# Ledger of designs, part 14: designed miniproteins, single chains, continued (3)

Each design is a single chain, and the fold is of that chain. pLDDT is the mean over its residues in the fold that is shown.

## One batch from the design tools (miniprotein)

Design m8460
Fold by ESMFold2-Fast:
Structure m8460 (fold): chain A 90 residues (1-90)
Amino acid sequence: MKSLEEVVKEFLSSNKDEKVNEAVEELYKEVKRLIELLEKLGKKDLAKAVEEDARKVIEEMSKSSPEKALEMAEEAKEKLKDLEETVLKS
């Protein structure tokens, strides 16, 4: 299976929509930040789950229209924020 970094690089090299590319780069940055936080908290299994979910979302975005891809990126960012808040409160 392709790593998250490989999926992001493949997406950015093949997609011509500048706004979608910006959204993918922003999503990748947020995912990496959350993974680092989860690793610092010793939650390695959750960090792997976040990486796998992000990879799947970006792969689905690559098969979607630009409008749908932007919606998927925003939904993914909301889910990451909810997860971070849950983890920090527990």
Scores: mean pLDDT 82

Design m8461
Fold by ESMFold2-Fast:
Structure m8461 (fold): chain A 112 residues (1-112)
Amino acid sequence: IKSEEERLLLEAESLLSLGLMALSLGDYELAIKQFEEAIELAEKLPEDDAEALKTRGQAYLGLGEALAKLGKKEEAKEYYKKAIEYFKKAQELGANVDSLIERAEKNLKEVE
């Protein structure tokens, strides 16, 4: 990974971690903002970067969970589907995401 791509991935992972913290504390609006920023950074990374795809999937999963908590079930469904899509892409590239796919699929069923 080039130094710029490494920096972008680390920043995206940092924002993902902050979003997960905000989500656990019930600050859903802050969590949404942090997950959206993580997605924006991860989208700038190559589509063959398994960790970038995993990070993007985790951010979509978190965004869906925050939206579901705010009662926005339709939007949450869309993000859970995106999370599963990106986790499957990451898995094809060798990332361990089985538990994340399982969580996203469970969450999708709960909002259907």
Scores: mean pLDDT 88

Design m8462
Fold by ESMFold2-Fast:
Structure m8462 (fold): chain A 59 residues (1-59)
Amino acid sequence: SDADIEGAGRVAALLSGESLERALRAARYVAQGWTPEEAARLAGVSLRTALAAKGALSL
């Protein structure tokens, strides 16, 4: 859901210290089925941020 994507993006931003706006985009790309590596590239965040978003979404 959009709430799950928002939650995952916020967790990823908090854990990585990167931009909330970009972490939310990374979470959305991961939710759409992109790999963490591709989501990170598309959103402009580190792989760590995309992996944190994926972890939160996989709960």
Scores: mean pLDDT 86

Design m8463
Fold by ESMFold2-Fast:
Structure m8463 (fold): chain A 80 residues (1-80)
Amino acid sequence: MEEELERVRAEVDAFIERLEKQIKNYEKKNPETAKKIKEVLDSLRRKIDEAIERGATVEEIQKLVEEGLQKINDIINESK
């Protein structure tokens, strides 16, 4: 179980890192929107770390990622 969560954490960290690189490029064109997205990513990372620490399921972690992506999508749609 812990070994599985460790793998999921590594995958999530890699995913967030990829998003952060994409956001860095986006920041040049829309710094305010990029800042809001970074705040969502920071919050998501913290929530995932907390969930893993308390022994959350892979499904719970996936739900947190989906909720974070939805918030990012909402921010992008609001900025247009």
Scores: mean pLDDT 75

Design m8464
Fold by ESMFold2-Fast:
Structure m8464 (fold): chain A 83 residues (1-83)
Amino acid sequence: TIVVREEDLEDLEKIAEEIVKQAQEAGRLTVTIVADSRELAEQVAALISVKAAEAGLIVRTRISGNTVTVELMTKEVAAAEAA
């Protein structure tokens, strides 16, 4: 679980990049992010989704109040799970 505050806005890009990198290395990663507000949670979810798409990952995001659950996987892992 990662806690994100409004003061961390400048670090959100680095956090998103690290999450994407870890997902690529592991093939699959599930991260739970708790933000100070729902608006911040939505911004974090959008940023991770953009970075994941740029890296060629499949991303599934769930927002519940101030909490974002992000599931990332490579296309290879997604294809294997679908088979």
Scores: mean pLDDT 76

Design m8465
Fold by ESMFold2-Fast:
Structure m8465 (fold): chain A 65 residues (1-65)
Amino acid sequence: SVAREVADRILGIGVAFEVGGRLERVGPTHLELVLDFATPAQEERARALAAELSRLTGRTVTVRA
């Protein structure tokens, strides 16, 4: 739905500002947080953010670094 797509775009903006990554929709119930370059601290923060996004959205959120 349009509302879901808008929400996903807003979440992607937050991911870009919080960890310098991007949020990709890989399926209707699966999002992936992608980091092109990450320190261990940025990966840890990205995993914490992915867990929070999973809880908030009810979707699987994986991290690719």
Scores: mean pLDDT 80

Design m8466
Fold by ESMFold2-Fast:
Structure m8466 (fold): chain A 93 residues (1-93)
Amino acid sequence: SLLETIKKGNLAGAEAFAELLERTAANPDDEKLRKELIEAVKILGSSKAFLGAFMIYNTEKEGKPTVLLSRLEQVLGEPFREALREAAAGAAA
């Protein structure tokens, strides 16, 4: 699944994250996709290596990190901010 690729925390995981975001945006009523995207946000917030890969991916794809993060907030709403807070609280510094 896309989520298993995302858990690897590498550049392929960052690409899978972008694909999961697009699938969720296309299917806003799919609760399973929304839950998987929330889990992916938690992985992003808890892994410095994956955050690095995600930033590189966004730069190479001519995507700006602020634009993609805004899209995550647009698709998920308040659950996006909740997921980031939870990941930050649980992550080892």
Scores: mean pLDDT 73

Design m8467
Fold by ESMFold2-Fast:
Structure m8467 (fold): chain A 73 residues (1-73)
Amino acid sequence: MEKKLEEIKKKAIELAVLSALVALNMGFTREEALEFAYRNAYRFASKYVDEKTAKEIAELARKEAERVLDENS
């Protein structure tokens, strides 16, 4: 269970980062890019974990996406 949760977190973060970078390249704002990152990470995580845990993973993924965007701005 714990090992599977770590893999879900890792994949959610990767998806969030890619979603944010693609959105920025398409001309969306930083705020919109981070909303896409959150939504895509949440939808992915919600397939495997409960709603509360999926929201926590999505927030973590959004935070990592924000860090990557700040390093590239």
Scores: mean pLDDT 83

Design m8468
Fold by ESMFold2-Fast:
Structure m8468 (fold): chain A 94 residues (1-94)
Amino acid sequence: STVDELLARLEELRARETDPSRQRGLDNAIALARAFGATNPDVLAAVEHLAEATEALLRGDRETAARHERQALAHLLRAMEDPEVAAFLAELSQ
């Protein structure tokens, strides 16, 4: 499935990431995609854009990374209109 392919991609990116803040971001994205990726299209889009941003950062492409980070944030804010998604993200911050 698209979600399974995205999860595999995120796990590979997590293994390559050395920055602790970005590692935490990827861990949260993996958890979010597992919980809501199949049912919430804004969660799926946000996590896909985070994967693109992480790949761009690994290449040193800061401009492309920033563009995808902005798109990821926009989709995440829409996804958080669902109270279940918002509650899940709050728990990940504990």
Scores: mean pLDDT 89

Design m8469
Fold by ESMFold2-Fast:
Structure m8469 (fold): chain A 88 residues (1-88)
Amino acid sequence: MSKEEIEKMKKEAYEMGRTRAKLEYEREKLKKEGGDPLEIDTTDGMIKIVEGVFKLAIENAKRTYGEEVARMMEEAYKKGYEEAKKEL
C-alpha cells in the first residue's frame, strides 16, 4: 500500500503489456512468413502464460490493495501494450 509498492506494480504491469504486444507481433510475423508451426505454437503458449500471470497479479492486487489499484495496473498494462504496438 506504499506509493513505492503501487509504482512498482504499475511498472511491472506496463512491462507485461509490452511483452504481450511483442509476442503477438512475432506470432503474426511467423504466420505471414510461413514459419514453423511449432514456433507459432510456442509463441501462443508464451502469450497464454503472460495472460495467466497478469490475471493472477490483478486478482492478488484486488484482494490485497483493492479495486482501484487493480484498475491502475490494468491501465498500465494497456498503455504498455498500445505503446509497444506503435513501435512495431
Scores: mean pLDDT 83

Design m8470
Fold by ESMFold2-Fast:
Structure m8470 (fold): chain A 90 residues (1-90)
Amino acid sequence: SDREEELALLDEWLARVEAFVKEFEAYVPKTEEEKEGKEKFEKFLKALMEIFGKPSPVEAMQAFLEKLKALLEKKDYEAMEKLAKELEKK
């Protein structure tokens, strides 16, 4: 099912979250669109740090993915929507 595939993908991302975040931080944007994309992701990481009370972007992203996995395993789509709204508010 799509849910089993999503859970497997989240496990893979959790295993590589540090490398992913560091690769993104090291990325040098070449166009205005790429610069805007980087700024949006940096704002997203800042929002995660604030919501989860984590001092580092890596720890915040890990906490976010772990929470998504837990909610998806429980099929708690209402809580997933609430989390998405909190991120949009920031």
Scores: mean pLDDT 78

Design m8471
Fold by ESMFold2-Fast:
Structure m8471 (fold): chain A 57 residues (1-57)
Amino acid sequence: MGKTLTFNKELKDEDAESFYEAALYLGENAPELEEIIANSSPKVQEAAKKATEEYKE
């Protein structure tokens, strides 16, 4: 087990919850955000896709 900066792991967990709320809100009023997400990590892309699907429901 490598003591790598837990910053990346913790940020992911905290970011997921916070981003989910912000993504749902920004998704409607921030189309430019989609471009940034497309260039981001594939994980973020999947999260955004899921948020959009849930938002529709």
Scores: mean pLDDT 51

Design m8472
Fold by ESMFold2-Fast:
Structure m8472 (fold): chain A 74 residues (1-74)
Amino acid sequence: MDTLKKIVSDVLGVSPVKLDDNFFDLGGDILLAKKLIAKIEETFGVTISYSDLKKNSTLQGLIDYVNKNSTGVK
């Protein structure tokens, strides 16, 4: 959780990022979204599409998405 918060903060160049902060409201655009997607995949092994990122664009939404998809065996 701290790791994902740090990744979002590093990608946006802002700190701190709150759980209810929207990535795009903090100045995120499509290029920064692509960078965020790549860092999430590298760090957690979770593949997220741009459309899924838009649906889960808050820090809390991203945490929930990563948790649901990173250890989902069975």
Scores: mean pLDDT 78

Design m8473
Fold by ESMFold2-Fast:
Structure m8473 (fold): chain A 73 residues (1-73)
Amino acid sequence: MKEEKKKEIERNLIRSEAAVAGITLTDEQIEKLLNGETDDLSEEQIKIYNYAKENADKLLEAHEAGRADARAQ
């Protein structure tokens, strides 16, 4: 499903960006971010999530738009 693929991409991007930035994120914190739970997380950790989410959304939308010629319903 599209949503599952998006979550997997987001999870991988979050881990990658956190590692590059030198920020530690546990698997539990990554799951919280994916669920939209940002409580008790630093601004830097939230920023990584937002970047990963935006990037994953753009990639998924670009592929779908290119194949469908229109927004799918």
Scores: mean pLDDT 69

Design m8474
Fold by ESMFold2-Fast:
Structure m8474 (fold): chain A 71 residues (1-71)
Amino acid sequence: HLEEARRLMEEGRRAAAAGDNRSATRYYTEAAIHFLKAGDMEGAEEAARNAERVGSKEELREAQGKLIAFG
């Protein structure tokens, strides 16, 4: 899960650089889920902050729901 989370973080960063905020938010949200599955709370928080920076309120609500489902 850690390797998958790191790949998703890089994909999110590239999508954000290209101006694709929707894809960037999705990649960062997925990275946060993989970090949680790996037990990496710091990585999950960083991914969540990156999703917040690219600015989709609906995607952030979906991310919060998924995070709550895991604990």
Scores: mean pLDDT 75

Design m8475
Fold by ESMFold2-Fast:
Structure m8475 (fold): chain A 107 residues (1-107)
Amino acid sequence: MIIFAPNGKEAAEKAIELVEEGKKVAIVAVESTGSGLEAAKILIEKGVELITVPVGARIPEDAKVVIVMAPNGEEAAKVAKELAKKGYDVILADADPELLEKAKEAY
């Protein structure tokens, strides 16, 4: 599943809900928006264990919450699609829904 959050706060809130349901969660954020860092701060304050990785880094299979920092919206949308195929519930933070459609068209 891929869902959109308009900011890091809403991304963190949705991630908490999904983790409580036993899901593996990935938050994908564009570095320049600050939304990934905002989400990370909120999740840490709530006691959620997470890892933050750049695009292209290997994600540990035992990670329950991952924040992926993308350099731009196109890479964020592509990574979101790849993580959803790997069984993650993906939250695309502070990204236009049109970016996901562009990623779908690229495949």
Scores: mean pLDDT 76

Design m8476
Fold by ESMFold2-Fast:
Structure m8476 (fold): chain A 81 residues (1-81)
Amino acid sequence: TEAIEQLFAEMERLARQAGASEAEIQAKLDELRAQLATLGGEVANRIARVLLAIRDKDITPQVEADIAALEKLAEELEARR
């Protein structure tokens, strides 16, 4: 099971608790899922793991490695502007 699917399930749960309609939840999650798909599965899963770890305050060596990889990717994308 991908970390990204766990993150989406958590977002759905929180949005329902906030009183959002099912149609609103699905529309927003579909939009986000489409945006993350353009980054590729590995990058999307790294982002999901980092966000879940920040929420849980559980910064492990794996999460630190994911952050470093995302920082390097951001620097490369910025350099190509």
Scores: mean pLDDT 68

Design m8477
Fold by ESMFold2-Fast:
Structure m8477 (fold): chain A 56 residues (1-56)
Amino acid sequence: VEVLAEENVSKVRVALNAGVDPGTIKGALTRNLVAQGVSAADAAAAVDAALARALA
C-alpha cells in the first residue's frame, strides 16, 4: 500500500518537525488509521514503516 505509506511518511515528518516524539506519533497515527477502517495490525505495520522512512 504505497499511497498509504507515502501519506503516513508525510504526516510523521510534519509531527517530528513540530517536536512530537516518535512513540506519540505511532499511537496517534495507528488510532487514526483504525478509525479510517484499517486493521490494527496493518495500521501498526504502516506506521512503523513510515517512521523508519521518515527517520532515514
Scores: mean pLDDT 74

Design m8478
Fold by ESMFold2-Fast:
Structure m8478 (fold): chain A 58 residues (1-58)
Amino acid sequence: SEERKEILKEIGEKLRAIGEAIHADIARKNGGSDEVVEEAKALVEKYGVKLNDPRFPG
């Protein structure tokens, strides 16, 4: 349905923002939560969304 499509789009946008934040944190502080990355990876695989992250090409 249209509502589900909008929800998936919002999830994709949030995952993109998380990926960018992880990238910035790694570059600046050499940090980043491994658990958050793994959860994001699972969501990418489950919902077919993409992150701006080297581990999620696209």
Scores: mean pLDDT 61

Design m8479
Fold by ESMFold2-Fast:
Structure m8479 (fold): chain A 110 residues (1-110)
Amino acid sequence: SAAEQRGQQMLADIEATADDIIARAAELAAQPAPSPRDLVLLRFLVISLLGEVELLVRYAEKHLSESQRKQLLQRVIQILQRVRDVLAPLDPSTAKSIDKRIEELKKLIE
């Protein structure tokens, strides 16, 4: 359906933002000491990612079946887990914020 295709496009946008965060985190992890500025820029990307997730959740609640919503949100959880794992050694506080969002999403698919 058109609604399902839109949900998949929103998921692709989330995955693209997550891949950018992962690539930047890998570059910073290769440095002896990442600067506070580099960490602030990563935090802005995470804010963007979480905003995209919020838009997808609201879209899925209004336009998708329960089964379709659960499948999309489960994929989002997997993406957020990957982002959290790369951020945990670099920025534990931001990783913890992602963990909170993962737990909120898990409750939505119960």
Scores: mean pLDDT 89

Design m8480
Fold by ESMFold2-Fast:
Structure m8480 (fold): chain A 80 residues (1-80)
Amino acid sequence: MTDEQIEAAVEELRKALLDAGVDQKTADEISEKVRAELEARRGTLTPAQAALIAAKHALDYGVDVDTASEIARRVAEVLA
């Protein structure tokens, strides 16, 4: 996974969180945790795995399953 792919995934996650009504501070916190994990694991991750990581972190912050599924779909699309 490239730096450009990580940035694209994090930006799409942030947009999806804001679209779902998550406040900017929480969206920033989730986005930074996802960025850190994607950067640490970049050499071994597929786009699908990156999308699941984004959804998992959103769920950990109390985002509902339907919204987390939408996040996974949007992140996977931007990385395809």
Scores: mean pLDDT 86

Design m8481
Fold by ESMFold2-Fast:
Structure m8481 (fold): chain A 67 residues (1-67)
Amino acid sequence: MMTVGELEALLAERFGFVPGALGVAPDLKVEDLDEDARRRLKLFAAAHDLPVTGLADEALIEAIRAR
């Protein structure tokens, strides 16, 4: 299961995302993101033409890796 730290590292590598910008612990599972963190993820995804779900689902991860 993917952690927030793993998601943020992937976004940092491909899109210059700042680790910690979601405002939650890196050991937190991506399924446990609070409403504020999900909103921040959606805004970032929309800015980079990524799937806007607020979840680190397979579609988002594949879209990030395709860049």
Scores: mean pLDDT 75

Design m8482
Fold by ESMFold2-Fast:
Structure m8482 (fold): chain A 92 residues (1-92)
Amino acid sequence: ELKKKKEELEKLAKEVEELAKKLGAIVAGTLLSENLDQKAVEESLAKFEEEAKKKGVKLLVIELEENEDELEFLEQAIEEYKKVLEELKKIE
């Protein structure tokens, strides 16, 4: 059910946010879409990298691909958040 996947993603996102805050890491989310200017996305990510370098903290990026199928989008988002959570746990 979509509702269960949304709740799972919300819980996972909160865990990532709390752990990143404890570790002082920067977590940046980006949505990749055929309708988005890829150059603008790359420029935004470069700015986050510069910010992380200036602060001496780790930058972790969550890249989500736009999908018309809401269930597939949520499953992709859950997988990406899980990867970031595992990376944060390795820094602990």
Scores: mean pLDDT 74

Design m8483
Fold by ESMFold2-Fast:
Structure m8483 (fold): chain A 91 residues (1-91)
Amino acid sequence: MIREAIEDLAKAIEKNDEKGVSEARQRLRDAVREAIETLEKLGFSREQARAFVRREVDDAVNELVEKGKISPETAEKVRAEADRIIDELAA
């Protein structure tokens, strides 16, 4: 799930866990792909699917920052990574 993949990636970055970051990045890619495919199958446009996934990412990242689980710097890194994945899969 996107929210779980975002949390895993953020925690791995905060711990400086290189292997965990690599594994979480792949999980995020898989979750984003599944979400876009599901939304398109439900009749949403590619642009709408991209917007929904971006909002889910931003909501998940903001929740982690508000709960004090990650720094704002880590939040920006997670958003940048997610944006790259979304742009690649929704292009």
Scores: mean pLDDT 83

Design m8484
Fold by ESMFold2-Fast:
Structure m8484 (fold): chain A 66 residues (1-66)
Amino acid sequence: PPGQLSDASSDFAVLAVSLGLPVEVAREIARLVDEGRFEEARELIEKHLSGEARERLLARLDEVEA
């Protein structure tokens, strides 16, 4: 059963919105991260963000994955 939400998921969603992602897309990416589907999360980030914002969110994703 679903338990307590991780701080990483919530923090990631907030960062994504701050970098220009719509809330619904940020939530979907955070869900993929919680499910361990990091490659799909990376693809969504690359699709919706570019430049420095994309690099920042991808770097955060890599740290969460590690």
Scores: mean pLDDT 76

Design m8485
Fold by ESMFold2-Fast:
Structure m8485 (fold): chain A 99 residues (1-99)
Amino acid sequence: DEIEKLLKEIEELIEKLKEDLEKAPSLREKLRIQNEYGKKIYKLLKELRKLGMEEEKLIEIMERAAEAGLEVIGVYLAVERTVKLKEEGVSHEERLALA
């Protein structure tokens, strides 16, 4: 299953991210690690979304990455929640009434 393969890759990246951040001797190195892992994890999350993975599951993965120290994913998670709440804030009935 392609989804299981991508999930395993993300889990391995999250674990390595945590280790690399704990070993990082400077703010500059931490920022480099954040940027590198953030890009890799975000790319894999986009692929999972294209394969039809539920948004709730994608958010759970983003939260796990954030707990491992990935601040960039925390920002993306906040943006995704805001977009979802905005879309849910306009009810289907209100949208139909305006059409």
Scores: mean pLDDT 72

Design m8486
Fold by ESMFold2-Fast:
Structure m8486 (fold): chain A 102 residues (1-102)
Amino acid sequence: SHMEKKEFEEKKKRFEEELTRLLKLFRELVAQGKSDEEIREELLKEGVSEKTIEALFAYRETGKEEYYREFLRLVMIERLGLSEEEAEELLEYLIKEDEALR
């Protein structure tokens, strides 16, 4: 079943707040010239899983959207407590909205 629009909006808000926080931290560490090992250690201290960090680093190295989507999916599941199904539905919704604004 599709999530109701209101449920998408509530989950989207929680996700955007967490994503903004994590990406801000990541960008600040990169801007400070931190090594990959130092960035990994700081993200682990923030409770980001090894798997989520690997997806983010793979996206940085390759620019491939598939790794960014995996990173977003893992943030939804691990940081927001969404199920696999809920994360997939939210990710599809966000991709559709982002594409519509371009």
Scores: mean pLDDT 82

Design m8487
Fold by ESMFold2-Fast:
Structure m8487 (fold): chain A 65 residues (1-65)
Amino acid sequence: MVTDEQLEAAVRLIKASVDVVFSDDKKKGLQKLKDAIKAAQEAGLITEEQAKKVLEQIDEELKKL
């Protein structure tokens, strides 16, 4: 089980990676990140509450695009 701080740090790193790898299609990169977060919740790596918080952040970023 990861802490909220560790999850936040990991999400920041992954977002930075999405900006580099999907520089021409950030929306696609963010959608893939959203799918990965859902998969992590299903695998029990993160809690449902942690997944919800991260998914809300990704949805806010997607709305800005």
Scores: mean pLDDT 74

Design m8488
Fold by ESMFold2-Fast:
Structure m8488 (fold): chain A 71 residues (1-71)
Amino acid sequence: MGLPPGLDPEEVRRLAATLSDAEVEEYLARLRALQAELGAPVNGALAHLEAASLEERKELLAAELLQAERA
């Protein structure tokens, strides 16, 4: 997965365990809306997310949230 290399994997896993199914669904919907607005496939992670298990989606959302905190 294209996760940021500077993230603590244990922290990502802990945060992922606290995320609800609704939060993951909202994150995926936001990515789909962004891709639709851009009119082209700009993020290969979206295709992977659509095929990923719920637990994998939670880990991806957790990694994005931790990266956003850094910004």
Scores: mean pLDDT 66

Design m8489
Fold by ESMFold2-Fast:
Structure m8489 (fold): chain A 85 residues (1-85)
Amino acid sequence: MEEELKKELLKFARFGAERIKQRYPELKDEVDEFLKTVEEASKKSIEEMKRIAQELLEKYKDNPLLESLAQAVLQGIDLIEKKLS
């Protein structure tokens, strides 16, 4: 159950990341770093994933596209946490 939900979150994050890179190739390196951070976070506890997603929101506060993606990831983590409770 938890692993299936994490896989769905990763698919969503990857889809969003690819869309940003297609439209804004200049953001490729930042988007790739963002996605790598989310993938590494998915190997951790839900609590640690949530903390990392909050740190991504702060890191990318000056980049509206990555801030929006980070917010969506955080909302996805919150949904997983509620389903596992």
Scores: mean pLDDT 83

Design m8490
Fold by ESMFold2-Fast:
Structure m8490 (fold): chain A 97 residues (1-97)
Amino acid sequence: PLPQRFSTTFSGDNAAAAEGAPAVGAASGDERAGRALKELLLLADERGLDVRLDVTRGDGALSGSITVSRDGREVVSTDSDDLAAAAEAAVAALRAL
């Protein structure tokens, strides 16, 4: 099988936000991930940032790692066993910069 990634890793205070996921999480996972990824890409484009997405299948769920860089320097990095959560965390981190 492919290497599995089932550990959740957050930079800074984002781990607390992941543990206290808001009620908005009731939206479908696909719709949440799609909206967050689209917003992330639009924010990155507007700010001249590069976005790297790595998606791994782990135990029946899609895990994601998202790295946002500027001129080869990492600005935001999020990892989650839930792709939608990783994308939402990346958007929130970018908005806070």
Scores: mean pLDDT 67

Design m8491
Fold by ESMFold2-Fast:
Structure m8491 (fold): chain A 100 residues (1-100)
Amino acid sequence: SKEQEYLKKIDELLDEIGRAVEAGDLPAFREAMEKLLKVIEEVLKNFSKETAKRILGRVLAELDYLIRHASPEARALVEETRKKIEELAKKYGIDLPELP
């Protein structure tokens, strides 16, 4: 299905982000994060709000995991990306779970 194709692409991008964090490769991390943001915007444009919210919730959970394991430089980039995801969600009328 279209949803499964997007989920697979998101999982592959999250794996790329994780590998870049482990390697300390900030350029690769930045590139993968930019690709993730583009895929998220496609999800917001092409799926129902309910489906988009579910997918975004999964992405945010994985980013929260990365923040706990990243270098200070990578952590700042993940936090910036999270903020951009929140801005995109707001633009498309999606209510995201609040961070504690």
Scores: mean pLDDT 80

Design m8492
Fold by ESMFold2-Fast:
Structure m8492 (fold): chain A 61 residues (1-61)
Amino acid sequence: KVEELVNAFLNAPDLGAQYEAMAQITKLSEEDQEKALAMIEAKDPEKARWLRKFLEEKKPP
């Protein structure tokens, strides 16, 4: 599950597919979101930064 979404995000052919993968990740549990973020950060810190901001947007106080 998490690995599938991480791979989809990292290998997305365009921004639309990338945003769709990010949206799916936001539906994961907090622990799985942290796992996905760590895995992405290890491969591409810039994309991890995008995901982190997207996750913040989905967690209003």
Scores: mean pLDDT 75

Design m8493
Fold by ESMFold2-Fast:
Structure m8493 (fold): chain A 82 residues (1-82)
Amino acid sequence: SEEEERRRAREALLKSFEEDLAQRDALEADEAATAAQREAIRARLRELYPDLSDEEIERRLALAEEIVDKLYEAIRKVLEEE
């Protein structure tokens, strides 16, 4: 049934959102883990873009953090409306 398939897809998506939010909240509660992840992302950006200045890497990191924050705000709204 297409209705059962749509229901299962929606339930899977909502469960994924709840799991992602729980993981983020747990990570944010651990300052050391959050700092380590931020440094790992910075190191990865340097590996991918070795010719970029430190200033440009910091701009990209800040933009990535802003995008992630906005994404999780959108996820929270979806969960609050359900």
Scores: mean pLDDT 75

Design m8494
Fold by ESMFold2-Fast:
Structure m8494 (fold): chain A 66 residues (1-66)
Amino acid sequence: SENAKYAALGGEAAKKGDAEKAAEYARKSGQFGGPGARLQAERAVEAAKKGDAEMAGKYAAGSGAG
């Protein structure tokens, strides 16, 4: 699914330390998922604002499960 595809891309971006890219992919994943996926995407964005690539990636992965 598109939701899972973007969540996986967000996780890969986070592994490279790119919190901003992880949040961008989490937003796209949330767009294709339900309310739970959108909430996880918002959390990924907030983590990225704090420079936390690891947490941004974790929330991006969570957006794919929603």
Scores: mean pLDDT 80

